# Designed miniproteins, single chains, continued (2): the designs that were tried, part 59

Each design is a single chain, and the fold is of that chain. pLDDT is the mean over its residues in the fold that is shown.

## One batch from the design tools (miniprotein)

Design m6025
Fold by ESMFold2-Fast:
Structure m6025 (fold): chain A 78 residues (1-78)
Amino acid sequence: MSPEEVAALAEADPELTARLEAIAAEGAARAARARSREEFDAIVREAVRRGAALIAEALGDPAAAEAVLAAFEATVAA
């Protein structure tokens, strides 16, 4: 799933966008309190997995979650 596909989803489903923003905000708040790099990475990965699951549910396609997770892994590795 590309960032452009995520943007198209946001226009089609504002409720999904609000839920994704809530997950991101919660993840950011928890990450700001992380005491180690490993704790920070675990919090961020959990937030991304939760977001990916919502996107997969909205699309009715489990492969969408894999694509979102792969994009996140590529971003973290860069």
Scores: mean pLDDT 70

Design m6026
Fold by ESMFold2-Fast:
Structure m6026 (fold): chain A 90 residues (1-90)
Amino acid sequence: KIPKSVRYERIARLLDKGYELLKGTEEDQEEAIELVREAQKMFRNDAEGSARLSEIIEAAKKDVDEAKKLTREMIRELREQANREREIES
């Protein structure tokens, strides 16, 4: 029973690692896609969150700069959500 704030922070941390890999080699970019897939598994029962990560995976195959942009936006929103949930949990 992981609090929503902790879950969102863990997903954001995983995506931060993926974001750094997207700046690297093509092999690093493939590893980034696998990290995004791991993050999707953490969105159990969150269809919108899962769909947004699918958009990042598809972007990473076509346009790495767009994938980096989408990943950065997702990280920001997840951290804002984690902060909001943390305030509610207090």
Scores: mean pLDDT 82

Design m6027
Fold by ESMFold2-Fast:
Structure m6027 (fold): chain A 110 residues (1-110)
Amino acid sequence: SMEEIKKLGLELADFIIENSKDEEVIEEAKKLKQELEEAKTLEELIETVLRLMQLAKSVALKEKDPEFIKKVIELLEKLVEELKKHLSETEAEGLNEAFESLKEELEEEI
């Protein structure tokens, strides 16, 4: 599942790099992609993925592209489900609530 978190994180990073119109966003996504590839502990991997998820949210809200938003929601949902397996019950509940709030906010832009 550490390998699955890394795989899903890399997929999200690549999606942002390929589809974002903002060069600063692309450079930050490339940096986070490198941090994901270099992560040696589950803690480092989770911290990097959470930062990547926040970047994806900010990009989706800024660019307001319906197809981009739909794909971000899809990838974030997969990441949240995988991350929940590695978090405490309280942390998993908090992450799920944060994701549902984010999904509602993003779906209003579609």
Scores: mean pLDDT 83

Design m6028
Fold by ESMFold2-Fast:
Structure m6028 (fold): chain A 64 residues (1-64)
Amino acid sequence: SLEELRQKILEHAKGLAIKYAKAVFGDDAKVEAEVVDEETVHVTATTADGTFEMDIPISEIHKL
């Protein structure tokens, strides 16, 4: 169904967001991701140097 497809897209988006954050901040960073709307995943990365936040557009995943 379209609802199942939407949920799979959101799950995939969260996974990519975590992967991108680890690539940016390092594999030892504690990363949390949440879907804040249908277009954006908010990522929080906690490192020894502090906490950093970023937004990743879900629209980039629709290119696949």
Scores: mean pLDDT 76

Design m6029
Fold by ESMFold2-Fast:
Formats: sequence, structure tokens, C-alpha cells
Structure m6029 (fold): chain A 93 residues (1-93)
Amino acid sequence: SSQRQQGDQYFNQGRIDYGRGDYDSAITYFSQSIDLYRDTDPDNQVISLNARGRALTRQGDYDSAISDYQQALSINPNNTQSQQNLNQTQSQR
């Protein structure tokens, strides 16, 4: 769908900004990709939630990161990356 294609574009921009240490911009783009993947592509929604959670963790916003990882696990309870990210972030509080 056009929504999925647009979601992919925002996700890729978020990854670029994350790699450059621009976590504010990365969070904005990952948020846009999450919205576009909602109800359209649950696998990419989980990936985008994990990516935003990592960016939030880099900024010290552990509560928001935990929320994103928990949402990812609500979509895919067996996602090992979400579980690992959740456990790691909770241990830093």
C-alpha cells in the first residue's frame, strides 16, 4: 500500500538520523512510520517501535522506551529483540 511505502521512507530516514546521533529527528520519523504501519504491517510496526525505543533510551527517556517495547510485545509476544530491549532498559532504571 502507499501507506506502507511511505512508512518505509520515514523509517529509513529515522535510521539515518539515529546513526548520526540526531535522536530527536529519529524519534519524529520513527513515530511517523509507526502510525503508517498501524493495522497495515504489524512486523514493520514492531521494528519501528523497537527503533524508537532505542532512540528514547539514548536520550534517557526510559519510561517512553519501555512503553514502546511493551507495545511491540503486545503485537508480537515472541519478538526476542523487543524482550531483550525491554529487559536491558528496565535494568538501567
Scores: mean pLDDT 90

Design m6030
Fold by ESMFold2-Fast:
Structure m6030 (fold): chain A 88 residues (1-88)
Amino acid sequence: NDIDYSLYVFGQSSALESFIRPKIEEGKPIKEIKDELISGYKSYQDSWWYSYADLDTYLKKVNSVINSILNDPNLPISEELREKLLKE
């Protein structure tokens, strides 16, 4: 569907933010969030010819969104957790 393609194929910033932000707020490790996104990317890649070219490009987009979320002062996590996640 359109949401899955925006999230797992095109790496749309708004779709990634909507997926990643609540998982960080729940205390899910960044590695688990990335592994879930990579799994979804791989499952959809074969079904969409016009998807963004490669996994490295997709991961750069994912990392950019994660960094944006972690640098948001309104993110409701502890200072210690924020520092730990930023060092991953």
Scores: mean pLDDT 74

Design m6031
Fold by ESMFold2-Fast:
Structure m6031 (fold): chain A 95 residues (1-95)
Amino acid sequence: MLVEEAEKALEELLKTKKLEAAKRAKELLIEVLRKNLEEAPNKKSTEIYIEWLESLSPEEFVNLALLEAGEEISEEDKEKVRKKREELIEKVKKA
């Protein structure tokens, strides 16, 4: 149920690229990750990933989702996503 809602919200985000759809998809993704945290192969890395996702603006999450789906975004937005991912990787390494 929750996973299906998250998938539908992500599909809507990819089709519409609306900030409202991004906010909903991000909230549902975080909820799925939190509920499955005990089953995560590395709980600490998953906790860091959840905190990182929470820190993203709806606009940053749109660009992340589009890039993950193989959709074209501007080079400037690709660089912003790359820098945010580098911050995540460094936090995981320090944990």
Scores: mean pLDDT 80

Design m6032
Fold by ESMFold2-Fast:
Parts: structure tokens; sequence; C-alpha cells
Structure m6032 (fold): chain A 95 residues (1-95)
């Protein structure tokens, strides 16, 4: 089971939007996660071009620069991988 570990390098507020600058600790790839107030879970897409995704309000309120986020592989495509911290993904493996 594949996991991704993202270090939060910076938190940026741009108008009404909040962004989290992150780095993959295994590959050194950098990316940006956008705060999505409607999101229940964190989701990250990793491709050859970089890393992007969304961060939930619950996670955004708790994390600070230097913290590490761990997400699990949800789906793999030929050109990208999608990671999430959705606990229901774990439960589906037992059904």
Amino acid sequence: MEEIELEVEAIRKEGDETFFDVKDLKTGKKGRLKLDKSALFNEVEVSENGLSGTISTDTANKVKPGDVLTLRLKEEFPDKKLYTDDPMLLLQEFI
C-alpha cells in the first residue's frame, strides 16, 4: 500500500483563498494544496509535472510549517497518482 509524505513549507493567503506549499519528502517534488471549505478529506495528485491538490478545513486549522501530512494511494492512472486520507477507503478493503 503506497503512501505519500508531504512537508508543509509555507501557508499563503491570497484574497479569500488559502494555499499550502508542500514538498514530497521521498521525491523532493514541490506543489500547492488549496483550502477547499467543502472538502471532507485531503486529496493530492502527483504527476511528472508536479504535485497539486486540496486540503480540508479540519487539517488546515491544525497544520503549521514543518508539519508532515501522510496520505494513502487511492487511484493510479497512466500519467498520475491520486492520494487521499479518506478512512472509508480503508474500510472498503475489508468488504
Scores: mean pLDDT 79

Design m6033
Fold by ESMFold2-Fast:
Structure m6033 (fold): chain A 101 residues (1-101)
Amino acid sequence: GLLAAAFYLKLKASQVLNLIKKARDAEEQGDLETAERYREEAKNLLKSAIDELKRFADLNPVLKELVGPYIEKAQKHLEEGNYEEAARILLEASDKLFEAA
C-alpha cells in the first residue's frame, strides 16, 4: 500500500543523503577516491530507488497519481548529477504518501 512505498522512499532517500555526507567528509580529508566511490554508490542507489518507485506506481493508480511528478523531478536531478536534490525530492514524495495514507 501507500505506507509501504512511503517507508521505502524515506529509507532509500536517507541512505543516499548519508552517502553524500560520507563523500563530503572524505573530500574534506583529501580522500578524493573514497569521495568518488560514495558518490557512485549514491547515484546507483538513487537509480534503483527511482526504478522501484516506477514499478510500484505501475501497480497502483493512486500511487502513480501522487508520485508521478516527483518521479519526473527526481529523474531530472539524477541525470543532472544533483543527487542531494534528487534524494530530497524522494523525501517529499514519501511525505506526500504518508499524508495520503
Scores: mean pLDDT 87

Design m6034
Fold by ESMFold2-Fast:
Structure m6034 (fold): chain A 70 residues (1-70)
Amino acid sequence: PSEGEVAARAAGHDAGLSEEAVASLRGASSKDLGEAARRVKAGQWTAADFARATGASRRAASELREGLLA
């Protein structure tokens, strides 16, 4: 499994994240998701930058940020 797939699944494991939000993350390429997730975790990108790079909704990006902090 790629880092992008792991990032999408991590967001999906967050209680309250809708199937629609998870689908928006899976719509992005695994490479895009992995790179964006690493940059957010490293403090280089905001949740908005993550959403822009991956095409994910801002809500999904915020939920994913919460997962990355855990």
Scores: mean pLDDT 59

Design m6035
Fold by ESMFold2-Fast:
Structure m6035 (fold): chain A 95 residues (1-95)
Amino acid sequence: SSDDILQQILLLAQNVALRVLLREPDSVVQQTIDQILQLAKTLSRDDQKLLIERLRKLGVNLSNTVAYISNDSDLGKTVLDQLEKLIEEIEKLYS
């Protein structure tokens, strides 16, 4: 169902933050983002809009959490930037 796909995408977004926190290579982070984009393409436009709203809120929370845990505000910003780029790519799906 679309709800199951939405939940899977949100868990993958949390994995993006975790991979950034663990300072994994950009290629590994990008693989997770590509998986999210593939799943997002299967959603309706209304569910894509709902996903963007949820990702925006989640992105801020994950950015703050990563910055706090790592004591590195730049690492938190990296998480936010990755998720904002993901949101822009999802927006292009219905522009």
Scores: mean pLDDT 88

Design m6036
Fold by ESMFold2-Fast:
Structure m6036 (fold): chain A 97 residues (1-97)
Amino acid sequence: MREAEEARRRAREALERARRRIEEGDIEGAIRAAREAVRAARELFELGDTEGALEALREAAEVAAAAVERSKDLELQVEAAVVLIEAAVNITVIKSQ
């Protein structure tokens, strides 16, 4: 489906941005991009691309974990942890279906 291709592209682009933001030290930008990747992954699952959704969620979780580790601000650590938990919960829900 065209919608699945667009969601997959958005997930890939968001993950690329998130990794670049981590390298630049922009933890807030990385968290925002990782959250965008989680949303795109949920859309992929709803469109029937289970494998693409799981892959994007795993990669988003890795970026969120890196953001938690690299953050020096408690608020940003909490926001990154929320994204990591959201990705993990979505992986669990998808795998249980």
Scores: mean pLDDT 86

Design m6037
Fold by ESMFold2-Fast:
Structure m6037 (fold): chain A 89 residues (1-89)
Amino acid sequence: SEEFQKEMDLGALILAAATDLVLAKKYKPSQEELIRGAKTVEELARLAKEIGDKEAQQFAVDIAQELLNLSTDPEAKAAAERALKVAQE
């Protein structure tokens, strides 16, 4: 079913976003890695909102905020801010 596929996709995005954040906090992330992480979080936030998963949406907010704090370049900050806005909307 499409609902089952969306749940699987959500799980994959949660894992990807969590992994990206753990690696970014443990190692010095490149700004390109932070941009990719922010895009993953934006996609997570959109899917979580579409299926009504409030816990996954809150997780996207939390990850986006942490990525924003790690971002120094304008492009990385803009990507993280975009992800945060999508998650908070």
Scores: mean pLDDT 87

Design m6038
Fold by ESMFold2-Fast:
Structure m6038 (fold): chain A 68 residues (1-68)
Amino acid sequence: GEEEKERIAALLVEHGGMSEEQARRAAEVMLSSDPSSIEALAQLAVRDAGVPEEVAREMVALALRAQA
Protein backbone atom coordinates (compact mmCIF):
# COMPACT_ATOMS: atom_id res chain seq x y z
CA GLY A 1 0.00 0.00 0.00
CA GLU A 2 1.05 3.61 0.69
CA GLU A 3 3.69 2.62 3.29
CA GLU A 4 5.45 0.23 0.88
CA LYS A 5 5.33 2.89 -1.86
CA GLU A 6 6.89 5.49 0.49
CA ARG A 7 9.63 3.04 1.57
CA ILE A 8 10.53 2.12 -2.05
CA ALA A 9 10.57 5.84 -2.97
CA ALA A 10 12.88 6.60 0.00
CA LEU A 11 15.28 3.83 -1.11
CA LEU A 12 15.35 5.24 -4.67
CA VAL A 13 16.11 8.76 -3.38
CA GLU A 14 18.84 7.53 -0.97
CA HIS A 15 20.53 4.95 -3.24
CA GLY A 16 19.43 5.81 -6.82
CA GLY A 17 19.98 9.57 -6.75
CA MET A 18 16.38 10.24 -7.83
CA SER A 19 14.32 13.28 -6.89
CA GLU A 20 11.37 12.65 -4.54
CA GLU A 21 8.97 13.15 -7.49
CA GLN A 22 10.82 10.66 -9.75
CA ALA A 23 11.14 8.14 -6.89
CA ARG A 24 7.41 8.32 -5.99
CA ARG A 25 6.46 7.76 -9.64
CA ALA A 26 8.88 4.82 -9.98
CA ALA A 27 7.59 3.24 -6.73
CA GLU A 28 3.97 3.61 -7.95
CA VAL A 29 4.88 1.87 -11.24
CA MET A 30 6.56 -1.00 -9.36
CA LEU A 31 3.54 -1.52 -7.06
CA SER A 32 1.14 -1.67 -10.06
CA SER A 33 3.38 -4.05 -12.11
CA ASP A 34 3.28 -7.85 -12.41
CA PRO A 35 6.00 -9.85 -10.57
CA SER A 36 8.21 -10.32 -13.67
CA SER A 37 8.04 -6.58 -14.44
CA ILE A 38 8.90 -5.74 -10.80
CA GLU A 39 12.07 -7.89 -11.09
CA ALA A 40 12.96 -6.21 -14.42
CA LEU A 41 12.41 -2.70 -12.98
CA ALA A 42 14.62 -3.52 -9.96
CA GLN A 43 17.39 -4.75 -12.29
CA LEU A 44 17.04 -1.54 -14.32
CA ALA A 45 17.48 0.51 -11.10
CA VAL A 46 20.73 -1.40 -10.35
CA ARG A 47 22.04 -0.97 -13.92
CA ASP A 48 20.93 2.59 -14.74
CA ALA A 49 20.48 4.33 -11.34
CA GLY A 50 23.31 2.63 -9.40
CA VAL A 51 21.01 1.12 -6.76
CA PRO A 52 22.85 -1.64 -4.79
CA GLU A 53 21.64 -5.19 -5.52
CA GLU A 54 20.70 -5.68 -1.83
CA VAL A 55 18.48 -2.55 -1.92
CA ALA A 56 16.91 -3.66 -5.24
CA ARG A 57 16.00 -7.02 -3.64
CA GLU A 58 14.38 -5.16 -0.71
CA MET A 59 12.35 -3.07 -3.19
CA VAL A 60 11.16 -6.25 -4.99
CA ALA A 61 10.15 -7.84 -1.65
CA LEU A 62 8.23 -4.68 -0.61
CA ALA A 63 6.38 -4.46 -3.96
CA LEU A 64 5.42 -8.16 -3.96
CA ARG A 65 4.21 -8.06 -0.32
CA ALA A 66 2.15 -4.94 -1.03
CA GLN A 67 0.29 -6.89 -3.78
CA ALA A 68 -0.40 -9.99 -1.61
Scores: mean pLDDT 83

Design m6039
Fold by ESMFold2-Fast:
Structure m6039 (fold): chain A 91 residues (1-91)
Amino acid sequence: SEPKLYRPDPLLMEILKKAGATKETYTLGEFIEYVVKYLRDNGLLTRVGDEVYVDLRGTPLQEIAGKDRLSAKDLIETLVQHLLENGEVVE
């Protein structure tokens, strides 16, 4: 079966565009890849011991997550939930 396509809301689309995204719809995998690219390209990732954290202050992600800092894993889970709740499923 073909993967579902999602149209991100304006807040998530701002992040994807800053990561070089040019489409209007994305698979879940493409969405996660663009989010990770945004975090890497903007130097937002910090390793502390065995954990990777993201500083969200001054980013659009702070508004979506409602927190100044999250683990990278927790942030990805939060952004996926935001996509599923606020984005549109196309197919």
Scores: mean pLDDT 84

Design m6040
Fold by ESMFold2-Fast:
Structure m6040 (fold): chain A 95 residues (1-95)
Amino acid sequence: DEARELLERVREQLERIAAGEPVDVDELERNAQQLLELASKEKNPELKEALRLAAQEVLVIATLLKAGVPVSPELIEAALEAVERALRAVEEYEE
């Protein structure tokens, strides 16, 4: 499942950022863009919205990192919550 694999990878990257570890910001941005593309093609409205919201929050973090701006713990937590919601939506609605 492409959505699940992307969400799990993004979760790993967000956890690394929270720990102060370096991440490939270009990869993070590409993964978020791929989630937006999957959301655009998704027919289930709940899964579509969950994927879109997760992608948007990750793109905010990628944008801040590319600008050299510190990412607040609150933004990382919000992005992780959105990714977890999207992972649950994949389990519930993707069949």
Scores: mean pLDDT 86

Design m6041
Fold by ESMFold2-Fast:
Structure m6041 (fold): chain A 71 residues (1-71)
Amino acid sequence: EEKEVAERMLEAIRRLRDYRAGKLTDEQGVEAAIELGEATRRMADVLAPLLRPGQPASLRELEKAAEEIIK
């Protein structure tokens, strides 16, 4: 289950990067952001120790954390 959620996080991060690069519609960008938020919330206990406290979480940091879970 965690691995599947982490894989969804990586896909959502890819879509958000595509959106920021102008490759996706606003609707697709919002969908990706919601999916990333839901996956991050579901994995909060596993992700928290992989992220630095007090720093804004970047897409790169979330991507690395998800890759650690999938490994």
Scores: mean pLDDT 73

Design m6042
Fold by ESMFold2-Fast:
Structure m6042 (fold): chain A 114 residues (1-114)
Amino acid sequence: SEGEEYARRAGEYARKGGEANGPEGAETAARSAALGATKKGEGIGASSAGFSGLSGAGEAWLYGRQGDIEGAIEGAERGAYAAAYGGYRGGGEDGLKAAEGAAEGAEKGAEEAA
């Protein structure tokens, strides 16, 4: 349930970033989620979280370039959510730290994007 709560928070902040500043805001929040997870976490969970967050940021950029604002926001939300949840599934204290870092990163990215 802690992993689910961090995942929900990360996704919610990526969505808020997108609502505030479109695809660029969504991308920034998802990228920040990846960085937060990698900075605080270690091991396989942190690496998986980093890839998921960056993938969401990439989707936000790609869909945004195509004019699909809704797809961009949804991509970032999924990526940020997966970053936190994937970090948590890595297990142990490092996985929990990765999940927390992803949620904190998404929040910071959303605030910076606004």
Scores: mean pLDDT 84

Design m6043
Fold by ESMFold2-Fast:
Order: C-alpha cells, then structure tokens, then sequence
Structure m6043 (fold): chain A 74 residues (1-74)
C-alpha cells in the first residue's frame, strides 16, 4: 500500500543518515530503487501516490549521495 511504501522509505532515510560506509549506502540505495520500482508496477496506486513516492525516493537518494561523498572525503 501507499502508506507501507512511504513508511519503508522513511525508515530507509533514517538508515542512510546513520550509514558509516559506502557499502551500507549502496545497499540502502538498492532498497530505495526496489521500492520505487514496486510502486511504479503497482496498479492500485494512483498517479499522485506514485509521484509522491518518487519525490520521496529521490530525496532519500540525494541524501545518500551526500553521505557517500562525505564518507569518501574522510
């Protein structure tokens, strides 16, 4: 459902913020991509719900990029 996917993305966002290795970030980004693909393939979700999930997924991926870049510079 929409609520379940949003909750899972929010949990992944918290895990990304706490990540300490590039490998952890890469694994979390794969999970974000999998949830986004699941949402796109779900006929029960509206266009609005898919758009909002996509926006949240992109926000989490953006945070992952920043965290990964910070780890690489340490």
Amino acid sequence: SYDQIVAQLQELQKQVEAAKTKEEVDALMQQVDALWQQALSDPSLSVREKTLIGALALAVKGEGYVVERRIERA
Scores: mean pLDDT 85

Design m6044
Fold by ESMFold2-Fast:
Structure m6044 (fold): chain A 72 residues (1-72)
Amino acid sequence: EKLKELKEKAKKHIDLGDKYYKEGDIKKAIEHYDKAVEYLLEAAKLEKDPFTKGVLEVEAAVAKTIRDRLRK
């Protein structure tokens, strides 16, 4: 249940990050990608399936990379 909520929150923050990036609000885009990373890593800690856990960790790494590239 909490795992599902964390995954949904991560997705919402990715979507908001993408929205703000398209609108040129880089600071808000970075803030939302940062929150998405936190939620994805928390979801990965709770995930019992090793494959799905690995997917969540990769998704967090991708979001972190995008965030860091936007910081320049």
Scores: mean pLDDT 85

Design m6045
Fold by ESMFold2-Fast:
Structure m6045 (fold): chain A 57 residues (1-57)
Amino acid sequence: GLSEGARRAAATGGAGAAAGAYDAAKHVDIESNLEAARLAPDEVSRQTALAAAERYG
């Protein structure tokens, strides 16, 4: 997993509240977080899940 581009977009704020809740639910494992990032309905949620997944890997 890569998040070099993700961390740049991390500065982009779409729905911090929704993204935060999403991220909390994504704390399952790297695979789930990575898929969540792909399916995230918002850029912020996507970046959040991406970062979480990479942190595990």
Scores: mean pLDDT 59

Design m6046
Fold by ESMFold2-Fast:
Structure m6046 (fold): chain A 96 residues (1-96)
Amino acid sequence: KDELLNEAKKLEEEAKRKEKEAKDTEDRTNLLGADADILGSYSKGAQATGTDGETLAKEYEELLAEKNRAQEEADRLKKETEDLRKKAEELRKELE
């Protein structure tokens, strides 16, 4: 019983850690999204004025790619957190 309780507690702690990592990654994704919106606005302005449109479009594409990678990482961490919590709950249920 003590071993199962300790294992459940360890899984709960790992879940908390991954939840924080997911939150931090999601916050980073939001910041990248804001930066992309700013560059997108500049890219539209540059296209209208004929200045540096290609460079801004490339930077915008790179930020979108980085944002998409960060979103995938956040989704993966959220899934791992859910799996860890479910396993901890199952172990605690065995202790009932």
Scores: mean pLDDT 78

Design m6047
Fold by ESMFold2-Fast:
Structure m6047 (fold): chain A 73 residues (1-73)
Amino acid sequence: MEVTDEEIKKVFSVFDMDGSGSIGASALGEALSMALGREVSEEETKRLLEKYGKDGTIDYEGFKKAVEELEKE
């Protein structure tokens, strides 16, 4: 199923409750699971946060890249 940029933005905004433009590791796992419609493991979440995030958080651009990487599998 094709995840659109609009859907990714909607999911990110739900978990970016304070409008900081960044979400933490716990929120990232849930956001990825919601965006992809499947369970995402804590190990995958940590790997993607290390690859696309900074200082234990991930911004919208990093979140989009993480979703796109998981869609390729």
Scores: mean pLDDT 77

Design m6048
Fold by ESMFold2-Fast:
Structure m6048 (fold): chain A 70 residues (1-70)
Amino acid sequence: GTMLSDEEIEAAARELHEAYPELDYEEILELMRELRKRGATGGEITEALAERFGLDPEEVERLFVRAVTR
């Protein structure tokens, strides 16, 4: 898996917040940035987000791929 850029993390966090408005944008950003700092791939970050927020991992992955592929 490719490591996410800062712009890709911000785009993915925004997309996830738009799909799930109950989730705090800053909390999503903080978790993603911390995981990337620890060397997590995009796939590992999407799985961790799904587990943390009780979401469907397949849906989180779909939103993430859409956000980071331009």
Scores: mean pLDDT 80

Design m6049
Fold by ESMFold2-Fast:
Parts: structure tokens; sequence; C-alpha cells
Structure m6049 (fold): chain A 80 residues (1-80)
């Protein structure tokens, strides 16, 4: 199972980013300063208090999903 990490940039529309991310992954893990602050579905992600520089970890994202997330203001960090 492939994982993809994205960083939230200052260009992010948070509602669009969250909706786009959960279109590709039903569960998203949010990492801040190396610590997991949230992991769950869309409501959990919205309630996490997302900040610029937070890392979103998604599962099974396609190349199209990566592009859609970049277009929503995320920065691709890694795929593993």
Amino acid sequence: MNYTDFRITSRADYDRLIDTAHRYSPTITIIRDGEVISSGGPQTTRQSGLQIGDILTLQGVSDQGIQDLIDAGAELISTY
C-alpha cells in the first residue's frame, strides 16, 4: 500500500484541500512537528485545526490525486 505525504502551503484553500484529500483517501493522518495530531475521516480532519506546514499522509493516491492536491495548495514531499 503506497503512502504519500503532502505539506500544507500558504496557498491552500483548507475546505477544498480537505474535500480533495478525502476523495482519494477515506482516512488522513495529520502530522505537526513530527507528531501525529489527528487521524480520521473528513470531520476529524476539519476539526484538527490545520496550519500551514502541517503534513497530510494519504494512502493509495494516484498521479491525478497528487496533481489535484497540488492544485488545492499542497506541496508533494514523498511517496513510499
Scores: mean pLDDT 83

Design m6050
Fold by ESMFold2-Fast:
Structure m6050 (fold): chain A 56 residues (1-56)
Amino acid sequence: GYKEEVIVGPDGSILRIISYDDGSTVVEYIDPKTGKITTITTDADGNVSIKEEVIP
């Protein structure tokens, strides 16, 4: 199974957290001021990858 949480800030920022039963996680943050999306993925072995992109 997995647990998903979505938090919307008063400034319109969005934080999405997905936690899987195997210990892997995905965290996505959207900054409404810059349009920047930051995705942090941690796999079950503890390997971390970070992706950043900007919505035009």
Scores: mean pLDDT 80

Design m6051
Fold by ESMFold2-Fast:
Structure m6051 (fold): chain A 83 residues (1-83)
Amino acid sequence: SKERLWLETELALVTMEVALLKKMFERGYPVTEEDLELLEKIYERAKEILKRANEMGDTQTAKLAEEILKEVEELIKKARERL
């Protein structure tokens, strides 16, 4: 379905963006206000993925979205501490 394709695509994109930000933080790149804003937007996107996965009964995608939310919460905390 188009909804399934959206869910899979958005999950993949958010996963890649989180991985990139994690590597930037791990390598000691300066944290900016723009990075924090991007993380907050990624958090909202991951919440939408979780909501739609639950509505579709997609338990595996819901678990992956919950894991992303936890990772993004930790990155937001680290970003706020470094600003």
Scores: mean pLDDT 88

Design m6052
Fold by ESMFold2-Fast:
Structure m6052 (fold): chain A 107 residues (1-107)
Amino acid sequence: SEEEVRKELIEFLKKETEKLIDWIRSNPVLTPEQREKAVKLLKEFEKKLIELIETNDLPTFRRGAIKLAYELEKKLLEAGVPEHVVRTVRLWLLDIIGRIARKYREA
């Protein structure tokens, strides 16, 4: 069912976001304050993506998710996260979004 597909997508998102957060927490180029701010921003991003999966049409999810990823990039830069770290986060998130879209099509 569509509901079971959404549940699987949310669990996948949570798992992949946790890996990214762990990478940020262990990143030696970030200060403790930058790590804390980045983790908070990633958790907010995850909550917004879950809302998109739960409340929106899944074909429109990709557009909204990409917009959120670029908004997160701006917020990470404003928090003082270095551009090369922000670029890695963006590419990682776009990969997650693409894999979610692919999983939806395969269901």
Scores: mean pLDDT 86

Design m6053
Fold by ESMFold2-Fast:
Parts: sequence; structure tokens; C-alpha cells
Structure m6053 (fold): chain A 101 residues (1-101)
Amino acid sequence: TEVLSLLAYAVYYAAQGDSEKARELVRKAESLLENPTEAQRLTLEGVRLAADGDFEGALKLFEEALKIDPSNTMAATLGTMVVLAQQGKVDELKKLAEEIS
């Protein structure tokens, strides 16, 4: 939940073009994951791409994570949020990040 919350806010800040804050939140989330799985590593890399504005690259990595672990709720949720970021729905992203917390 805390990791997902940090990554959700990272997507929210990425959608606003605040790449520095988005990357900072991804680093904090990564520090909270002890021995991340391959699916979790792909999910973190996807959010890093989103932080740099590469939303298409992020979606591809989330798809790979879900193929490895279909129960990866984190990749599924963040994939939905990246789609909202591509659509410029910043207020909806903020509300989702708050609800995840």
C-alpha cells in the first residue's frame, strides 16, 4: 500500500511534467521493497519511464510484469493511471492517488 501510494503519486507528478519529484518518489518506493520480484522490478522501471515522460514505454513494461505475475495489482493499477496521464486527466489522477493511500 505505501509502495503503491508512492508510485501512484509518481505517475501524478509525471503527468504534470515534474520528472524530478516523480523520480524521487520512485527511489523512495524502491527503497521500501526488500528483494523485489522480477514483476516488481519491471513495474518500478515502468514508473521510472513514466517519470521521464515515456508513458508508452511504461505501459509495455507493465504488460510484461502482468504476463509474469497476472496477480500484480500494482502494475494493473499503475497502468490505468498512466493511461489517465496520457489523457491529461491530472485531477482524476490526484483523486486516485489519494484513494490508494
Scores: mean pLDDT 86

Design m6054
Fold by ESMFold2-Fast:
Structure m6054 (fold): chain A 82 residues (1-82)
Amino acid sequence: AEELIKKARELLEQGGDPREVFNLAREAEKKGDYEGAIEVLGELAERPASTFEEQVDLALAAIWRAVTLISLGKREEAIARG
């Protein structure tokens, strides 16, 4: 899980594919790294989007961040962001 978040962060820093970053965060969440997944999804959702496909990927990141926050019982933070 930690390795997935590390790779996702490296891709974010390099301006890599938002879909790959999203998938890595989702895999980390499935392995129990909810906090790492929330952090990466939050950073991804705040990226500028140049295409419709990128906008969809960023919207999915925001949605899954909110869902993950709710799952952790952090409803107040999820409501503010989702």
Scores: mean pLDDT 70

Design m6055
Fold by ESMFold2-Fast:
Structure m6055 (fold): chain A 98 residues (1-98)
Amino acid sequence: GDMSTEAYNKAKEELSPLYNEFRSALRAGDAEKAREAGKKMIEKARELGASDDDLKLADDYFDQAIKAAQQGNMGLATFLADQGFDTLVSGVAGSLVD
């Protein structure tokens, strides 16, 4: 594999436990727990070198995902959550390659 693939896999491994907490909270309808898990993901990604722009974009996706779930739109909520997670994984992976 290339260095980008290794960095991506490491970023995904580091963030996946918190993302699993976020998704579980979304499915349970627990907006407060989802926000807390999202905040922990943002803090972990920041520690791992993600840019402020990527952190802000991901935080916005997670907020939109929680709102979609509260409106009963779990398809949109999952899509937005995945976009936020992918933003953080890519941001961290980019930092690890450099």
Scores: mean pLDDT 85

Design m6056
Fold by ESMFold2-Fast:
Structure m6056 (fold): chain A 78 residues (1-78)
Amino acid sequence: SKTVDELLEEARSHVEAAVIHNKLGNYDEALDELDEAYKIVNDNQAALKAAGKEAEARDLDIEIGVQTIKVAVNKVHP
């Protein structure tokens, strides 16, 4: 099984991929990457909290939300 640091790194890599896809106009791929990042954070909430990573996980969840809004806006106003 992955460590909490490895899970956070994996979730961040999906957010980075989403930012790149959004810049390229690949909005559906960007949303798929953000959904994957969200699932990693939310499926591992108890482990992240137990490891003292609750604030870092919350900040990442906020960033996922912000990037999702940016992709959605670009998709309807290209």
Scores: mean pLDDT 89

Design m6057
Fold by ESMFold2-Fast:
Structure m6057 (fold): chain A 88 residues (1-88)
Amino acid sequence: MDLAEKLVEAADDPKATAEYAQELVEKYKDDPEALLKEGKKVIDALEDDPEKLKRAVSYIAGLASKNAQAALELVKYAKEKLEKIKKE
């Protein structure tokens, strides 16, 4: 099972979310494209729960300082998903 799937399953638990977000960022610290792909997978899976989505993306982006561009793109992608949810 990949780390993105574990992070989605743990989304109800702030501590578990932080731990899996750290593992995800560490695993892909030298691969910003893979980090962006896996982060978008988490965001897509949590698109129906704005609070879980905000928490997950906040932890991933906050920990991904080495991959600042990928972190910024994940935040932008999450904001676009949240804006769509708000309008339905």
Scores: mean pLDDT 78

Design m6058
Fold by ESMFold2-Fast:
Structure m6058 (fold): chain A 65 residues (1-65)
Amino acid sequence: SLFDALLTVLEKDITDLEAVRVALMLLGVSEEAAERVVRHIAELIAQGERDPRRLAREGTRVAEE
């Protein structure tokens, strides 16, 4: 699932947004949707979010919009 893939990447390094983008694109997410997800996760991290599960849930939600 998108959630499991994002969680796996984010549990290793929450700042590796390139790995997040690559994982989404490998799962068939469009480049435009992957960029929306990366931007949203980066914004949450800038606001102090550090929980990989919360970041993965939010990324999955944005990808499925």
Scores: mean pLDDT 87

